Designed miniproteins, single chains, continued (2). Designs and how they scored, part 72

Each design is a single chain, and the fold is of that chain. pLDDT is the mean over its residues in the fold that is shown.

## One batch from the design tools (miniprotein)

Design m6496
Fold by ESMFold2-Fast:
Structure m6496 (fold): chain A 93 residues (1-93)
Amino acid sequence: SAVERAREAYEIKKELEELAKNNTEENHARGRELLAELAGRMDTATFSLLVLAVELGLDDAEIERLAGMSVQERAAWLQERLGLPVEEVAAPR
């Protein structure tokens, strides 16, 4: 489910943000582990979009629709919704 993937991506982002607050070798190792696990489940563009969808408070139907979009459709959606340039769609936020 795209909704389940979106919630999972959001939880990973929150854990990475907490780890970033304390710059330790242990936290760096955990961060690398989480990123490696994430890379096995979804690409960076999908991760960024699903995290943004949760942060924007999109409902389950909107998240499923977004997950089914092409790269071009997702770029257009982000430009319309957030006013972001197209070139930023592929970058982690």
Scores: mean pLDDT 72

Design m6497
Fold by ESMFold2-Fast:
Structure m6497 (fold): chain A 69 residues (1-69)
Amino acid sequence: MIELSEEQLRELARAAGVSVETARRVIEAINRAGLDPATLTAAELARLAGVSVEKARRILEALRRLTGL
């Protein structure tokens, strides 16, 4: 389960080049599915969260950087 503060969600959104709403929705989708962000692929996240593969890749890169994964 990924627990991010409001400030961390804003940082994730900024780093990934997406809205805070999109970042929150993506994190909620990962948590709901019980997936490990360390092993999750951009393609899987794109399907799960309804975003492009490019956006999913940026979000995963930013998330892994923020969480030390």
Scores: mean pLDDT 80

Design m6498
Fold by ESMFold2-Fast:
Structure m6498 (fold): chain A 104 residues (1-104)
Amino acid sequence: TPTILTQLKTLLKDPNRHVRRAASVALRTLLKEYPELVPAAQPLIPDLLTLTKDSSQYVRISAWEVLQLLVEADPSVADTLKEAAKKEENLLIALGLISLAKGI
């Protein structure tokens, strides 16, 4: 795994909401610039799913934007999101995951 993705994974779990948001935005920018990193970023999906439930609305929005980019870049991510939706207790988050997986 590229060192930058390992560093971003740590920052996505930072106790400071501004750091978590900045890490999500940086991850999205990195994957837009370097689409070849998308397969290596798939292990970050569980951390991004946690961020969709974050206390900060800005962190939640950024996490959804990264998940959307991952689905658009790699169709196999859609299956991962469908499986996550089956285990999701929050109906709106589950519906959001299904919508991303179906390209809605």
Scores: mean pLDDT 87

Design m6499
Fold by ESMFold2-Fast:
Structure m6499 (fold): chain A 75 residues (1-75)
Amino acid sequence: QAEIQAVLEQLNSLASRGKELLDQYVAYQQQAKRAQELSDDLAKELEKKASEYGERARQVQKEALELHKQAEELS
């Protein structure tokens, strides 16, 4: 069960990181929408930041899927 416990701890860590990345993604998307009425350049910069956090969130999701696969093999 040590292997299962280690996988669960990694999944919990990934869930925490994924939530933080998604929160940043949403925050930058909202800022970009507001900035769109004030400055096109600022809106584009904020959209780029949102895209960067979205991509990091997708990477965390892929890692979580790999760990789920490992958990299935350990069960």
Scores: mean pLDDT 78

Design m6500
Fold by ESMFold2-Fast:
Structure m6500 (fold): chain A 66 residues (1-66)
Amino acid sequence: SSLQQQLQQLQQRIAEIDKEMERLANEKPETMEDDFELGVRMVKLAVELTVARRELARLQQQIQQQ
């Protein structure tokens, strides 16, 4: 795929992660186990978001270098 196409796909993925994190932030866990599971899911999404944003920055730099 072209770098521009990869950029668009990655921007879409970041938007999806942001949407899911927003959804989880509005959840109200009813048990301590559910609260723990919610925390684990939030941490996993935060890591995924960080990785995706770093890749986005790298792709943007590559496009500018062309």
Scores: mean pLDDT 84

Design m6501
Fold by ESMFold2-Fast:
Structure m6501 (fold): chain A 102 residues (1-102)
Amino acid sequence: ENEFKKAVNDAINELKTKVPEFNNVDKMPDNHPARLIYNLLKAIQNGNLNEAETVLNELSKIYPPNHPIVISAKNLIDAAKDKNYDEATTKLEELKKLILRK
């Protein structure tokens, strides 16, 4: 769990350094993808998986249901709920790579 929380924090920091919208997340609209993904990752880092699912529902309003970002975010939350932190770390890296490609 501590290693997974560190991996989430490292992913947030990398996104902040490499993606301008993540560096200025507080200036993004409430429904902006960067703000929603930031809130999702922070909820997961804090162990608040119910809040993470609420944010996933907001992401699902702005993306098509089969969008890779929505699928990867759901898989990340599901793995974290199962306490399968190795799988959750893999899904976190997949989500991060999708965001970095924009």
Scores: mean pLDDT 80

Design m6502
Fold by ESMFold2-Fast:
Structure m6502 (fold): chain A 98 residues (1-98)
Amino acid sequence: SDEEERERNARAFRTLAQSAESGYNLATERGTDQMAKAAAESVAAVAQLMGFESSERETFNELAKRANDAAKQTKEEIIETLKELRREAEEKARELEE
């Protein structure tokens, strides 16, 4: 049902938000460019997995692309991107849970 699909997608966005939060913490705590890049790449992988066979596939693919693109940039840009990805994923989860 549409309600069951919304619940599954909300949980998927919650998973992505948790991954982005973990990546943000890792990038800020470790303070290295290599660690920040690894964090962004990990979040991109989670977004791709969450988008698999999902009606929100396009949204998850866009978030994965943003994380992968950020991984090629500075640590400061990676940290900011992970912060925004967490915020947007949490907001998407809330919208679907309403």
Scores: mean pLDDT 88

Design m6503
Fold by ESMFold2-Fast:
Structure m6503 (fold): chain A 79 residues (1-79)
Amino acid sequence: SKKKKLEEIEKAIKEVEEFKEYVLSVAGYRPEYEKGYEEAIKLYEEAKKLLEADKPGWEKVYEEGKKLFEETKKRALYG
């Protein structure tokens, strides 16, 4: 259970990193969206730390990171 949830958070972090590389390769560097990607990764890292420490609140932080990444991704792709 915990291990599987940690793996999901790690996959989410990698997805943001891969999307950043993809956008850089096809559209070039976009500083206006970089902050959103960085903040999403920070939220995922915080959720991971909370889950590793068996502390409450990791799910809320993880969902905040997901929402931020999805909105940043949508803005980057569709303007």
Scores: mean pLDDT 81

Design m6504
Fold by ESMFold2-Fast:
Structure m6504 (fold): chain A 57 residues (1-57)
Amino acid sequence: PPLAPVAPADELVRRAEEQAPTLAKYHNADVEEIRRRSVAVARANAQGTEEQRKALA
């Protein structure tokens, strides 16, 4: 992939969507629910606060 811009938020969201179906299979959960949670976690990661990650996980 190209060098990440100053904010990798879009890349994290893309990867979250890419992994959502696999995570949904392993956790026997809705793909849509996993996507929403994964995107929220990716946004929290982009802001750089681990505490927010735990709150959303």
Scores: mean pLDDT 64

Design m6505
Fold by ESMFold2-Fast:
Structure m6505 (fold): chain A 73 residues (1-73)
Amino acid sequence: MEAVKEALKKAGLKFDEKIAKEAVEEARRLIEEGNYEELDKLIVGGLASPKEEDRVRGVAMKVVYDEEVPSIR
C-alpha cells in the first residue's frame, strides 16, 4: 500500500484507502487468473478517465502490475 500511496501523491490524487485497496485486490485477482488483457484495459481506462476515483483505481492497478508482472527477457 505504501507504493500505491506514493504513486497517488506524485499523480496529485487524493489517497482513498478503500478505493485503492479494492483496486489492488482486483489487480491481484486478475494477475492470478492470467487475465492481463482485462487488467491492461482497466489501467488504461482508469488513467484516461476524467473522474478522480477512476484515476485512483488506474494508478493503484498500475503499481501492482509493475511490481508483480515479471519482465520476461
Scores: mean pLDDT 78

Design m6506
Fold by ESMFold2-Fast:
Structure m6506 (fold): chain A 114 residues (1-114)
Amino acid sequence: SEEELKKLVEEVRRELQRIDPELAASMTPEEIEQFVKYLLEHFKEEIEKMKDKARFIALTIAVLKRLQEDGLIKVDFYETLKLIAEEILKYEPQITDPRELLDAVYEAVKKKLE
């Protein structure tokens, strides 16, 4: 529903503020909503595996934006997100701190894009 989508967008914004406050401040609610819709459409199974949908989406956005800033995106958008999703699911059970998880996922994806 539209109400459930709006609640998820707000939770994603809150998770972004915890892991990357500067990035959270730079993104509009409309940009966050576009990412939420895309990830729910193409990565539903991965999101459900993590249980915390907002954290999965926020981590995916933060890793993607860091890769874009560093000029490391050499494959299409879907393949980049797929690599990020795989590494989030791999490291999430091992790392409880969201910033440490972000750094671990970023380094793992960066190594695969080399």
Scores: mean pLDDT 85

Design m6507
Fold by ESMFold2-Fast:
Parts: structure tokens; sequence; C-alpha cells
Structure m6507 (fold): chain A 71 residues (1-71)
């Protein structure tokens, strides 16, 4: 199910990304998937790709220890 896929990917991302970054990525990808009628497989690939891209960006900044809470 899509819900379970989201939860698993979010748990994996939370080990490497701030919770707010993960939440924003999940929300954005979920919205896009619903608007375009993407299959769970396509949704999962897109989310994983976005998470990977964010991790690479953080690596370029020397340290991925940033935490930014939402208001």
Amino acid sequence: SMEKEIEELAKKALKNLPIEEVRELVEEVTKEALEKGLKVEEFKKLLDEKVTEKLVELAKNEEGKRVKPVG
C-alpha cells in the first residue's frame, strides 16, 4: 500500500535527514502522485530519488546535522 511505502521510506530518510525535510518531500511527492495518478511504484521511485538528491546536497555542505522545525 502507498501508506506503508511512505512510512518505510520516511523511516529510512529520518536516519539521514531532518524530520521536516522528510515531511516536505513526502508531502510534495504525494501531492504530485495524486494529481497525476501515479502508481505506487512510480511514487516510491520518485520519493527515493528526491531523498537521495537531498542527501547529496547535504554532503556537499560538509555536515548533514541541520534540524529545522516547522512553526
Scores: mean pLDDT 68

Design m6508
Fold by ESMFold2-Fast:
Structure m6508 (fold): chain A 89 residues (1-89)
Amino acid sequence: MRAEVEAAAEALKQKLIERGVPEEKAERLKELALRIAEALQAGDLEAALAAAEEAARLMAEIHQELYGAPEEEARRNEAEAIAAIREAL
């Protein structure tokens, strides 16, 4: 269970990084996902809700950053997407 939850959280982190989320924020979201899972396993619904609220706020920040990212980051993400499409063809 713990290793499977950690693997799922790591997969989420990697997907966020691929979408242009800064690694530090993706790691923090991974940590929050693990806290939610641990709190639920312990039956601590209050702790689970608190972690979920923090995760929701972080997701809102990430959403704003993805739409307001610096030009250099936007160009890099577009170049990576184009490269992936070319390799798929």
Scores: mean pLDDT 69

Design m6509
Fold by ESMFold2-Fast:
Structure m6509 (fold): chain A 79 residues (1-79)
Amino acid sequence: SKLEELREALRRAAETGDEAALEEARRLADELREAGDEEAQKEALEAQREASRLAAERTTDLDPAEVQAEFDAALARAA
C-alpha cells in the first residue's frame, strides 16, 4: 500500500540520509493526505513531521565553522 511505501521511504531516509528517499516520503505523504482515509491522513501528517525533522538535521549537519572556512578559502583562491 502507499502507507507501507511511505514507511519504507522514511526508514531508508532515516538510515541512509538519502535525499531521494526523503523526497519520495514527502510525495507519498502528500498523496495520502489528499486521498487517504483519516487513519492514513494521520500517519501521513506524522510522516511529514518526521521528514521535516530529518531535513532539519541535515541542515544542522552543516557546521557553520566549516561553511565559513570554505567561504574564506574561496575568497583566498579568487585573490
Scores: mean pLDDT 68

Design m6510
Fold by ESMFold2-Fast:
Structure m6510 (fold): chain A 73 residues (1-73)
Amino acid sequence: MSKEELDREVTQSLALMASSVFEIAAKNSEDPKVKEILRESAERMRKLAEDPNATSQDVLEAMRETEREIEKA
């Protein structure tokens, strides 16, 4: 397996897992601002999973963006 093929498989798996976790967290959150951030983050992760040019670094950066948004909430 090439490095590019491996990174693509890892990227898709991580993005789909993160999307599911954020969707569950959004459903269980009582804070409407946090709920909105988590829902938007889940959608962002789904888009990364569908993007053939997305890398595992893009997924990690998107997770950090979600963390920053929650800290500001």
Scores: mean pLDDT 82

Design m6511
Fold by ESMFold2-Fast:
Structure m6511 (fold): chain A 72 residues (1-72)
Amino acid sequence: SAADKAYEDGMKGTNVEEAARLAAESARKYGGGLATDNAAHGMYQSVGVEGGIAAGRAAGEALGTKPADTPL
């Protein structure tokens, strides 16, 4: 799945930005809102909390949606 691919790609990278970019690319390529949520979960496990959050944001943005709760 896109989430599994994003998770796998995140494991190759060692920094949060790269993991997020790879997650966004996987979400776009394989598609779907489920990919956004699962990509964040995968990155959470591979690169920690910050990685999971960044991956979710990047994936959502790539799919044309804003991250969960955007401030004013």
Scores: mean pLDDT 57

Design m6512
Fold by ESMFold2-Fast:
Structure m6512 (fold): chain A 78 residues (1-78)
Amino acid sequence: SMKKLLEEGKKLFEEAKEAIKKGDYIKAGELAMLAKIKFYEAKDYESLKKGLEELAKLAKEKGADNMAESLEEEAKKI
């Protein structure tokens, strides 16, 4: 179900945000990658781009500049 894929992707982005807040950037990257797969399967590129931009902003606020740049580049490819 497309709706289930979108719900799973959104949940994975929320878990990635929590990982960034805790400083677990490896886990955050893994969760963001899983979320990206779910949104690609759902063909919801708008929600994918928005999610990546929100993660990039949060990473920047936490001083994780390399992660923020990586997420911004991924969002630009959408």
Scores: mean pLDDT 88

Design m6513
Fold by ESMFold2-Fast:
Structure m6513 (fold): chain A 79 residues (1-79)
Amino acid sequence: DAEARAAAAMIAFLRALASLVPPEHAELLRLAARGIEAAVAGDEAALAALLPAVAAADEYLRTEVSEEVRREALARARA
């Protein structure tokens, strides 16, 4: 259940973050959230298709997203 809670928190965070970034990056974050949902559901085909988006979203989060934007996304995800 800890894994399910962590996945749900990450999905909520990515969707909240998508509301705070430009539309092209928002779509990437939404695809990554769908990838995490597919992983939790055991949908291997959907996960395989979405893995590149998950990897690209991870890179985007590490290189392009400020601490301030991350904190705002976390606040929205907890609402």
Scores: mean pLDDT 83

Design m6514
Fold by ESMFold2-Fast:
Structure m6514 (fold): chain A 71 residues (1-71)
Amino acid sequence: SLKEKLQKEATKAKVMAYADAGMETMHASSLGLGGSPADRRRFTEEVAREANRRAEEASKAVEQQAQEQLA
């Protein structure tokens, strides 16, 4: 269904954003950097912002495509 497609695309976008951030964190950890609490907060905020942005864009794209199919 359209609802399932919309949910799937939004979830995929979020998962990809978090996966990308996770790889960056793993790389930093392998170098022994650890990160300060301030750096960790900043990074978490950036990741959340990007994940939300990507999910919104994916949802909008699916909705627009559905509207085109109804025309």
Scores: mean pLDDT 72

Design m6515
Fold by ESMFold2-Fast:
Structure m6515 (fold): chain A 94 residues (1-94)
Amino acid sequence: LEAPEAGELPEDVAAVTAEGTLTGTTFTGKAILKNTATGEEVEADVTGTVTVSGTAVSGTLIARAKGYVYRGPVSGTVTGTAVTVSGLMVRQPE
């Protein structure tokens, strides 16, 4: 998305970096959504289901910021109870 039209949030796609914790397979945390065209960052609340294999984490998360919903695949690592994941999310209606 080379030219987002309005606001700080991308219309279709955002790069995401999220940090949070796991309760079972449920991830809950905070994320930074980065506009891929402008480089602007917006904080979001993130939830979703992930799979843990050793220290590797992968899954699909939903990020909510400023009334927008973004969803996409993420991957990352677990250190103790802390989880850091990153990915590319697409703006929803779904």
Scores: mean pLDDT 74

Design m6516
Fold by ESMFold2-Fast:
Structure m6516 (fold): chain A 55 residues (1-55)
Amino acid sequence: LLSREEVENDTTPITAPDGTVYRSVEELFAGALRKAAETLSPESKALVEEAIASL
């Protein structure tokens, strides 16, 4: 795929109770992890980001 717009329009949007819209279940899961980490210490947030980046 050459167009990013096609990718953005090809998934089923999911709205979380917090009002955040995710385009897929996988995106929702990653977003939930980051959202939870934002209520934690900066060290925990960094670990979550590092884990996601290592995937």
Scores: mean pLDDT 64

Design m6517
Fold by ESMFold2-Fast:
Structure m6517 (fold): chain A 99 residues (1-99)
Amino acid sequence: STRTNRRTRVDVTMSSNYSSMVDSMDNGDMDSTSGHTGNFVRTMTRRRDVDRRDPNVSDSSVDSVSRMYDGYSTMRSSVNNGDMSSGRRTMNDMMNGNV
């Protein structure tokens, strides 16, 4: 359906940006991680917009995307403090928690 297709495309793009961000974190490249993180945030914002505009999307789906945004903020703070493992785990849990 149009809803499923739009969400799937946004989710795929978001997952791709997340993978690039994780790869940068694994390589210890903070500058590259910042760039990929920016793309991930833009994709998350688009997903929130798509979810809010779909009348069949539950509040829990919108809330899940908001929690991902909070997870990203926590991850960025952890990475800035040198705790890449904690940040990565938080982001992975947020991504896997999407319904």
Scores: mean pLDDT 54

Design m6518
Fold by ESMFold2-Fast:
Structure m6518 (fold): chain A 74 residues (1-74)
Amino acid sequence: SPEEEFRRVVEEVVRLLGEALASTDPAEIRRLRARIEALLDEAVARHAGTPLGAQAAELREGVREQVDALLAEL
């Protein structure tokens, strides 16, 4: 189902974000961020005009803010 596919995307994003938060290497953090953004951009496009697409867009914004804050501390 679309909901199950979206849940798998969210689980992968959370896993990758955890890796980024545990890293002290700005290059690795940027690579992980790029992977997360690609996953969420695909989810936004796939679920455009639906609540899942809105959730993906919100998650994308939150990840961007968190990673930018992390990189600013390094």
Scores: mean pLDDT 87

Design m6519
Fold by ESMFold2-Fast:
Structure m6519 (fold): chain A 89 residues (1-89)
Amino acid sequence: EVTVVVKDVKIDPSKDTTAVIEVSGPAGTELRISLLDKDGKIAAVYPPMQVTGPTRVEILIKREHSSITVVAEREDGTILASRVGRILI
């Protein structure tokens, strides 16, 4: 069982905001996080993370970011869960 929770986040245009991703999964689950701009291009990619239980990840969000894509995979690349959080101004 893999659970990924990503909520939409509103940015204060005068400062950076942090988005929270909550994940849980069995041993061998790998979390991949990407930030996309308004044109759907990758603005930032986080290093893959191993998840073996409840994990809370904080991602710094900037005004150029439009969405957070989170993919949970097995070590063989099999996608277990995928979630998208929107970034609103």
Scores: mean pLDDT 77

Design m6520
Fold by ESMFold2-Fast:
Structure m6520 (fold): chain A 108 residues (1-108)
Amino acid sequence: SLSKEQIEEMKKILEEDTKKILEETKDEEVKKEIEELKEKALELLEKGTEESAHLATAYGLLIGALYAMEKGELEEARKALETVLKYAPDEEIRKRAEELLKRIEEKE
């Protein structure tokens, strides 16, 4: 199990990184999606298990992929999503990654 101090540090990093991403994101629907993913990641970190922290990291990668897509960095977005699909056991997270990969393919 993770220490309370480790959980608080992970939450701080997620909130700080997401705040910067939201400030640079112009699309309102993408902002809403990022905020939803952030809330899910924070809830997982509150559970305090190594498994929940691993799933929270996967949500962080989904946020990073959305940000990369907004920047036109489609290769970086694809790499993040492929990492999620390889290492995340959660079906909801995997389906979100597959949806974002499809959006990348539609932009190409």
Scores: mean pLDDT 84

Design m6521
Fold by ESMFold2-Fast:
Structure m6521 (fold): chain A 112 residues (1-112)
Amino acid sequence: SEKKKIMLELTKKVVELFAERLLKEGVSQELVEELREVLEEALELQLKGKLQEASDRLTERVEELLERIVEELMKKHNISREEARERVLKLADEAVAEQLPEAEAAYKALEA
């Protein structure tokens, strides 16, 4: 499906932008790379229609990596767990927002 391919490419761009923002906030390169690899595996499995077979494992891995990211942000910025968690969510929201115009343009092109 053309729509499925476009949505996967847009999601991949969001993942890349989120990774860049985490690095700027001082999250370790190794941890950000592990998160990217897990998210890229999820996207590849989604493209192959096999995401359901690995969903629990991938969800657990993402949760583990996000907790480690929260802990690194707490230590580097001397902030609470709640503040670090909110910061991660804000960075993810900002990554999605930066790609929203491209997503809207792609959606309009597919309606034509």
Scores: mean pLDDT 78

Design m6522
Fold by ESMFold2-Fast:
Structure m6522 (fold): chain A 93 residues (1-93)
Amino acid sequence: SAADLERQLQATLEDLDALIEEIERFSREYPQYKEILDKLRRRAEEVRRRAEALLEQLRAGQEVPREEVVQVQMDAGSIEVAFATLKVVAKKE
């Protein structure tokens, strides 16, 4: 349902906002990884804009393909995995 997709997009936006904040804080703690972290942050901001646009379409009563919502969730998850990997590497130095 549209309500289910709206809840999923809202959750994804909240997760991305938290992820962006954590990346920014980590970038200050590990400046040697700033370039890689800035790239991840920009990717997260791009995915966030896509999620926000889909949410606006749903709220305007437009049909949104489920596949586009799934793709946004997959892209967000991919960034989280990349960041988690970088955190492990950085903490071992």
Scores: mean pLDDT 89

Design m6523
Fold by ESMFold2-Fast:
Structure m6523 (fold): chain A 94 residues (1-94)
Amino acid sequence: SLPLTPTIAKVLKENGLPLTQEEIDKNSGLIVALQGGIQIPKKHRDTVTRLIAYMILSADPKARKLYTRKYVGLLRRIGWEEEADKVEKLVLSF
């Protein structure tokens, strides 16, 4: 996984999706599950939303549109429309 840069950390915090390197490291298994498109328990909703935003922002600029479509699409398919809107708004402002 790519390290959380100060720029990405600031953008996440300013958009109400704050995340720390410690939270990324502790949730490595959840990141792998998200990459594989595996079913996600509702109890991880807030953490999943913040991790998805981090994953999209940390993607290569050339791949960012693809990852946005993949992960925002995943959130909308599972009915997390408020979370999808938050992530999409953040990514479009980045």
Scores: mean pLDDT 82

Design m6524
Fold by ESMFold2-Fast:
Parts: C-alpha cells; sequence; structure tokens
Structure m6524 (fold): chain A 98 residues (1-98)
C-alpha cells in the first residue's frame, strides 16, 4: 500500500533528522512528495512543479492549490505515523497541534 511506503519514508526522514543528516532528510521528503503526488494522479512534471513551489514557499511565495492538496495529504499521513509510533490517541494529537 502507498500509505505503508510513505510511513517508511517518514521514519527514514525522522531518523535522518535526529542524526543531523539533513541532506538525507531532504531526499526522503522529496521521495514522500513524489509518492503522494503519484497517489493523487499527478504527473512527474506536476510533482516537480510542486517541489519547486515548496522550495519557493521558503522565500515567502504563496502555495498553489495542487501543492496545498499534496501537503494536506502529507500532514494527514504524518499525523497517523505520530499517533501510531507515540501511542497517542487522535484526540491527544489534535490537542497537541491546536
Amino acid sequence: MVEEEAKELLEKMSKATLAGDYEAAEKYFRELVRLIGKKLGLSEEEIEEILEEIKRAEEGKPLGEKTKKVLEELEKLLKEVVMEKAGVSEKEFEELVA
């Protein structure tokens, strides 16, 4: 399942971040965005546009609707992984991010 592959990439990204390996963390993040984009039926060209838009958002540029949709799916998956690994309930997670 795509969700299982995405969870594995999130775990790799988290471990790389904790180890201070930000280059590996960025690589896994890009792979996650590609995986989610493909799940949503986006082309390789659209996925590259989304990655470039995310990079430009770091400079204060606004996000497009396709990029927002991919980020919403990523956030939902991140929520599921955090709840599963930390043993927190959905209510506890909602209280932490509110």
Scores: mean pLDDT 72

Design m6525
Fold by ESMFold2-Fast:
Structure m6525 (fold): chain A 89 residues (1-89)
Amino acid sequence: SGLEAGRQGYRAGEEAYRSGDGELALQGGLEAAKGGWAALDDPEGGYLAAMGGMYAARGGYLAKSREGINAGTAGALAGAGASFQAGGR
């Protein structure tokens, strides 16, 4: 389901944030982006993916990883976009 896809993105981002590791931030950001776009018909799933991307970006910031920050930011935008579109606006 879209919710499950978003939940996977959230989990990956949270792990990146918790670890503060640049490699995990990059991977977490990419997983959040995948989860966000997979959750197109589920606003909750999109929202969870967006939060995961934000957490991955923060993990990248703590790790001083530009790639982690960029991937997390992309994940947050993908999740937010999916959530917004799924909301029927």
Scores: mean pLDDT 78

Design m6526
Fold by ESMFold2-Fast:
Structure m6526 (fold): chain A 109 residues (1-109)
Amino acid sequence: ARQQRILDALIAGLEVQGYPEEVIEALRAGRALSPDSLEELRRLAKESALLKIDLGFARRRGDDEKAAALRKKIDEIQRQAYQTVIDGVTDGKMSNEERIEIAELLVLV
């Protein structure tokens, strides 16, 4: 019950942010990601989080050129993360804990 409420809230947040329908459907279906795709998603989420810190500093300094370049890199990582989820979906079922992890990783991207 609690894990389902957390998952539903995270998925609703991703929908509001304009995540692709195919990604939302994969999360709702509870299909397992391949281990390689899950590791890639974790890597992309970490890279995006670090770039967002740099973007925050660039914006505070008024470095519009650097901010634009960092935003472009973050957008490229976001597209890669979507494709990683779409391509990585298997016929296996994942636990609610695994679905929450994937949704949280997507929020970080």
Scores: mean pLDDT 83

Design m6527
Fold by ESMFold2-Fast:
Structure m6527 (fold): chain A 100 residues (1-100)
Amino acid sequence: SLEEAIKRLEEVKKTILKSLDEDIKAMPPERQEKGRRVKELVEKALDEIIEFLKETGDVDKAYEALNKVLQIYNDFLTNPEVTVEEAEKRLKEVIEEAKK
């Protein structure tokens, strides 16, 4: 049901943010500030996905957007060439595509 899907995304958000906190703590101190900025951007994107799900009921698009957000974060975590600015741009594009 839609109510169950919303609750699942809210629980997934909590799990993701906790995982991001642990990832940031494991980063070299000089990269932790960038990690915190990307965490804030990911949290905002997840909030926008949950709001999209509440407004549209489109569970499939919400989960597709979630998977893309996680891929963007993983690219930032594993590829030092991915900047905070690039992550922000890609996260915004995910939300815009979901709303189409």
Scores: mean pLDDT 87

Design m6528
Fold by ESMFold2-Fast:
Structure m6528 (fold): chain A 107 residues (1-107)
Amino acid sequence: SETVVVKESEVESNGKKYTVKVTVRTSPDEDPIVEVQVFVDGKLVLEIVVSRTAVVSQGDLPYEVEVDPEKGKFVVTVTHDNLKITVTVTVNPDGTVTIEISFEELK
């Protein structure tokens, strides 16, 4: 059976509201899939889907993806204006998932 873990976090920066939603899907027979959605003032501006072998995105924001398959670790970094958003997902050997969302102003 598929396990789905969702985490959402929000910050206000430079008069705009940023919402980040992370969805992680795991199954014993499949590689995990990590979806990151970034909303600005309620509008979806970037959607990224990361698997072990591929990254698919929709939207115009710059992003970077790092995957460490031996550690089950996925790091997605998105920048918009002077805000850096970092999403770290770890799929542990026991199948548990941790999601961390951080925001940093670059000024």
Scores: mean pLDDT 84

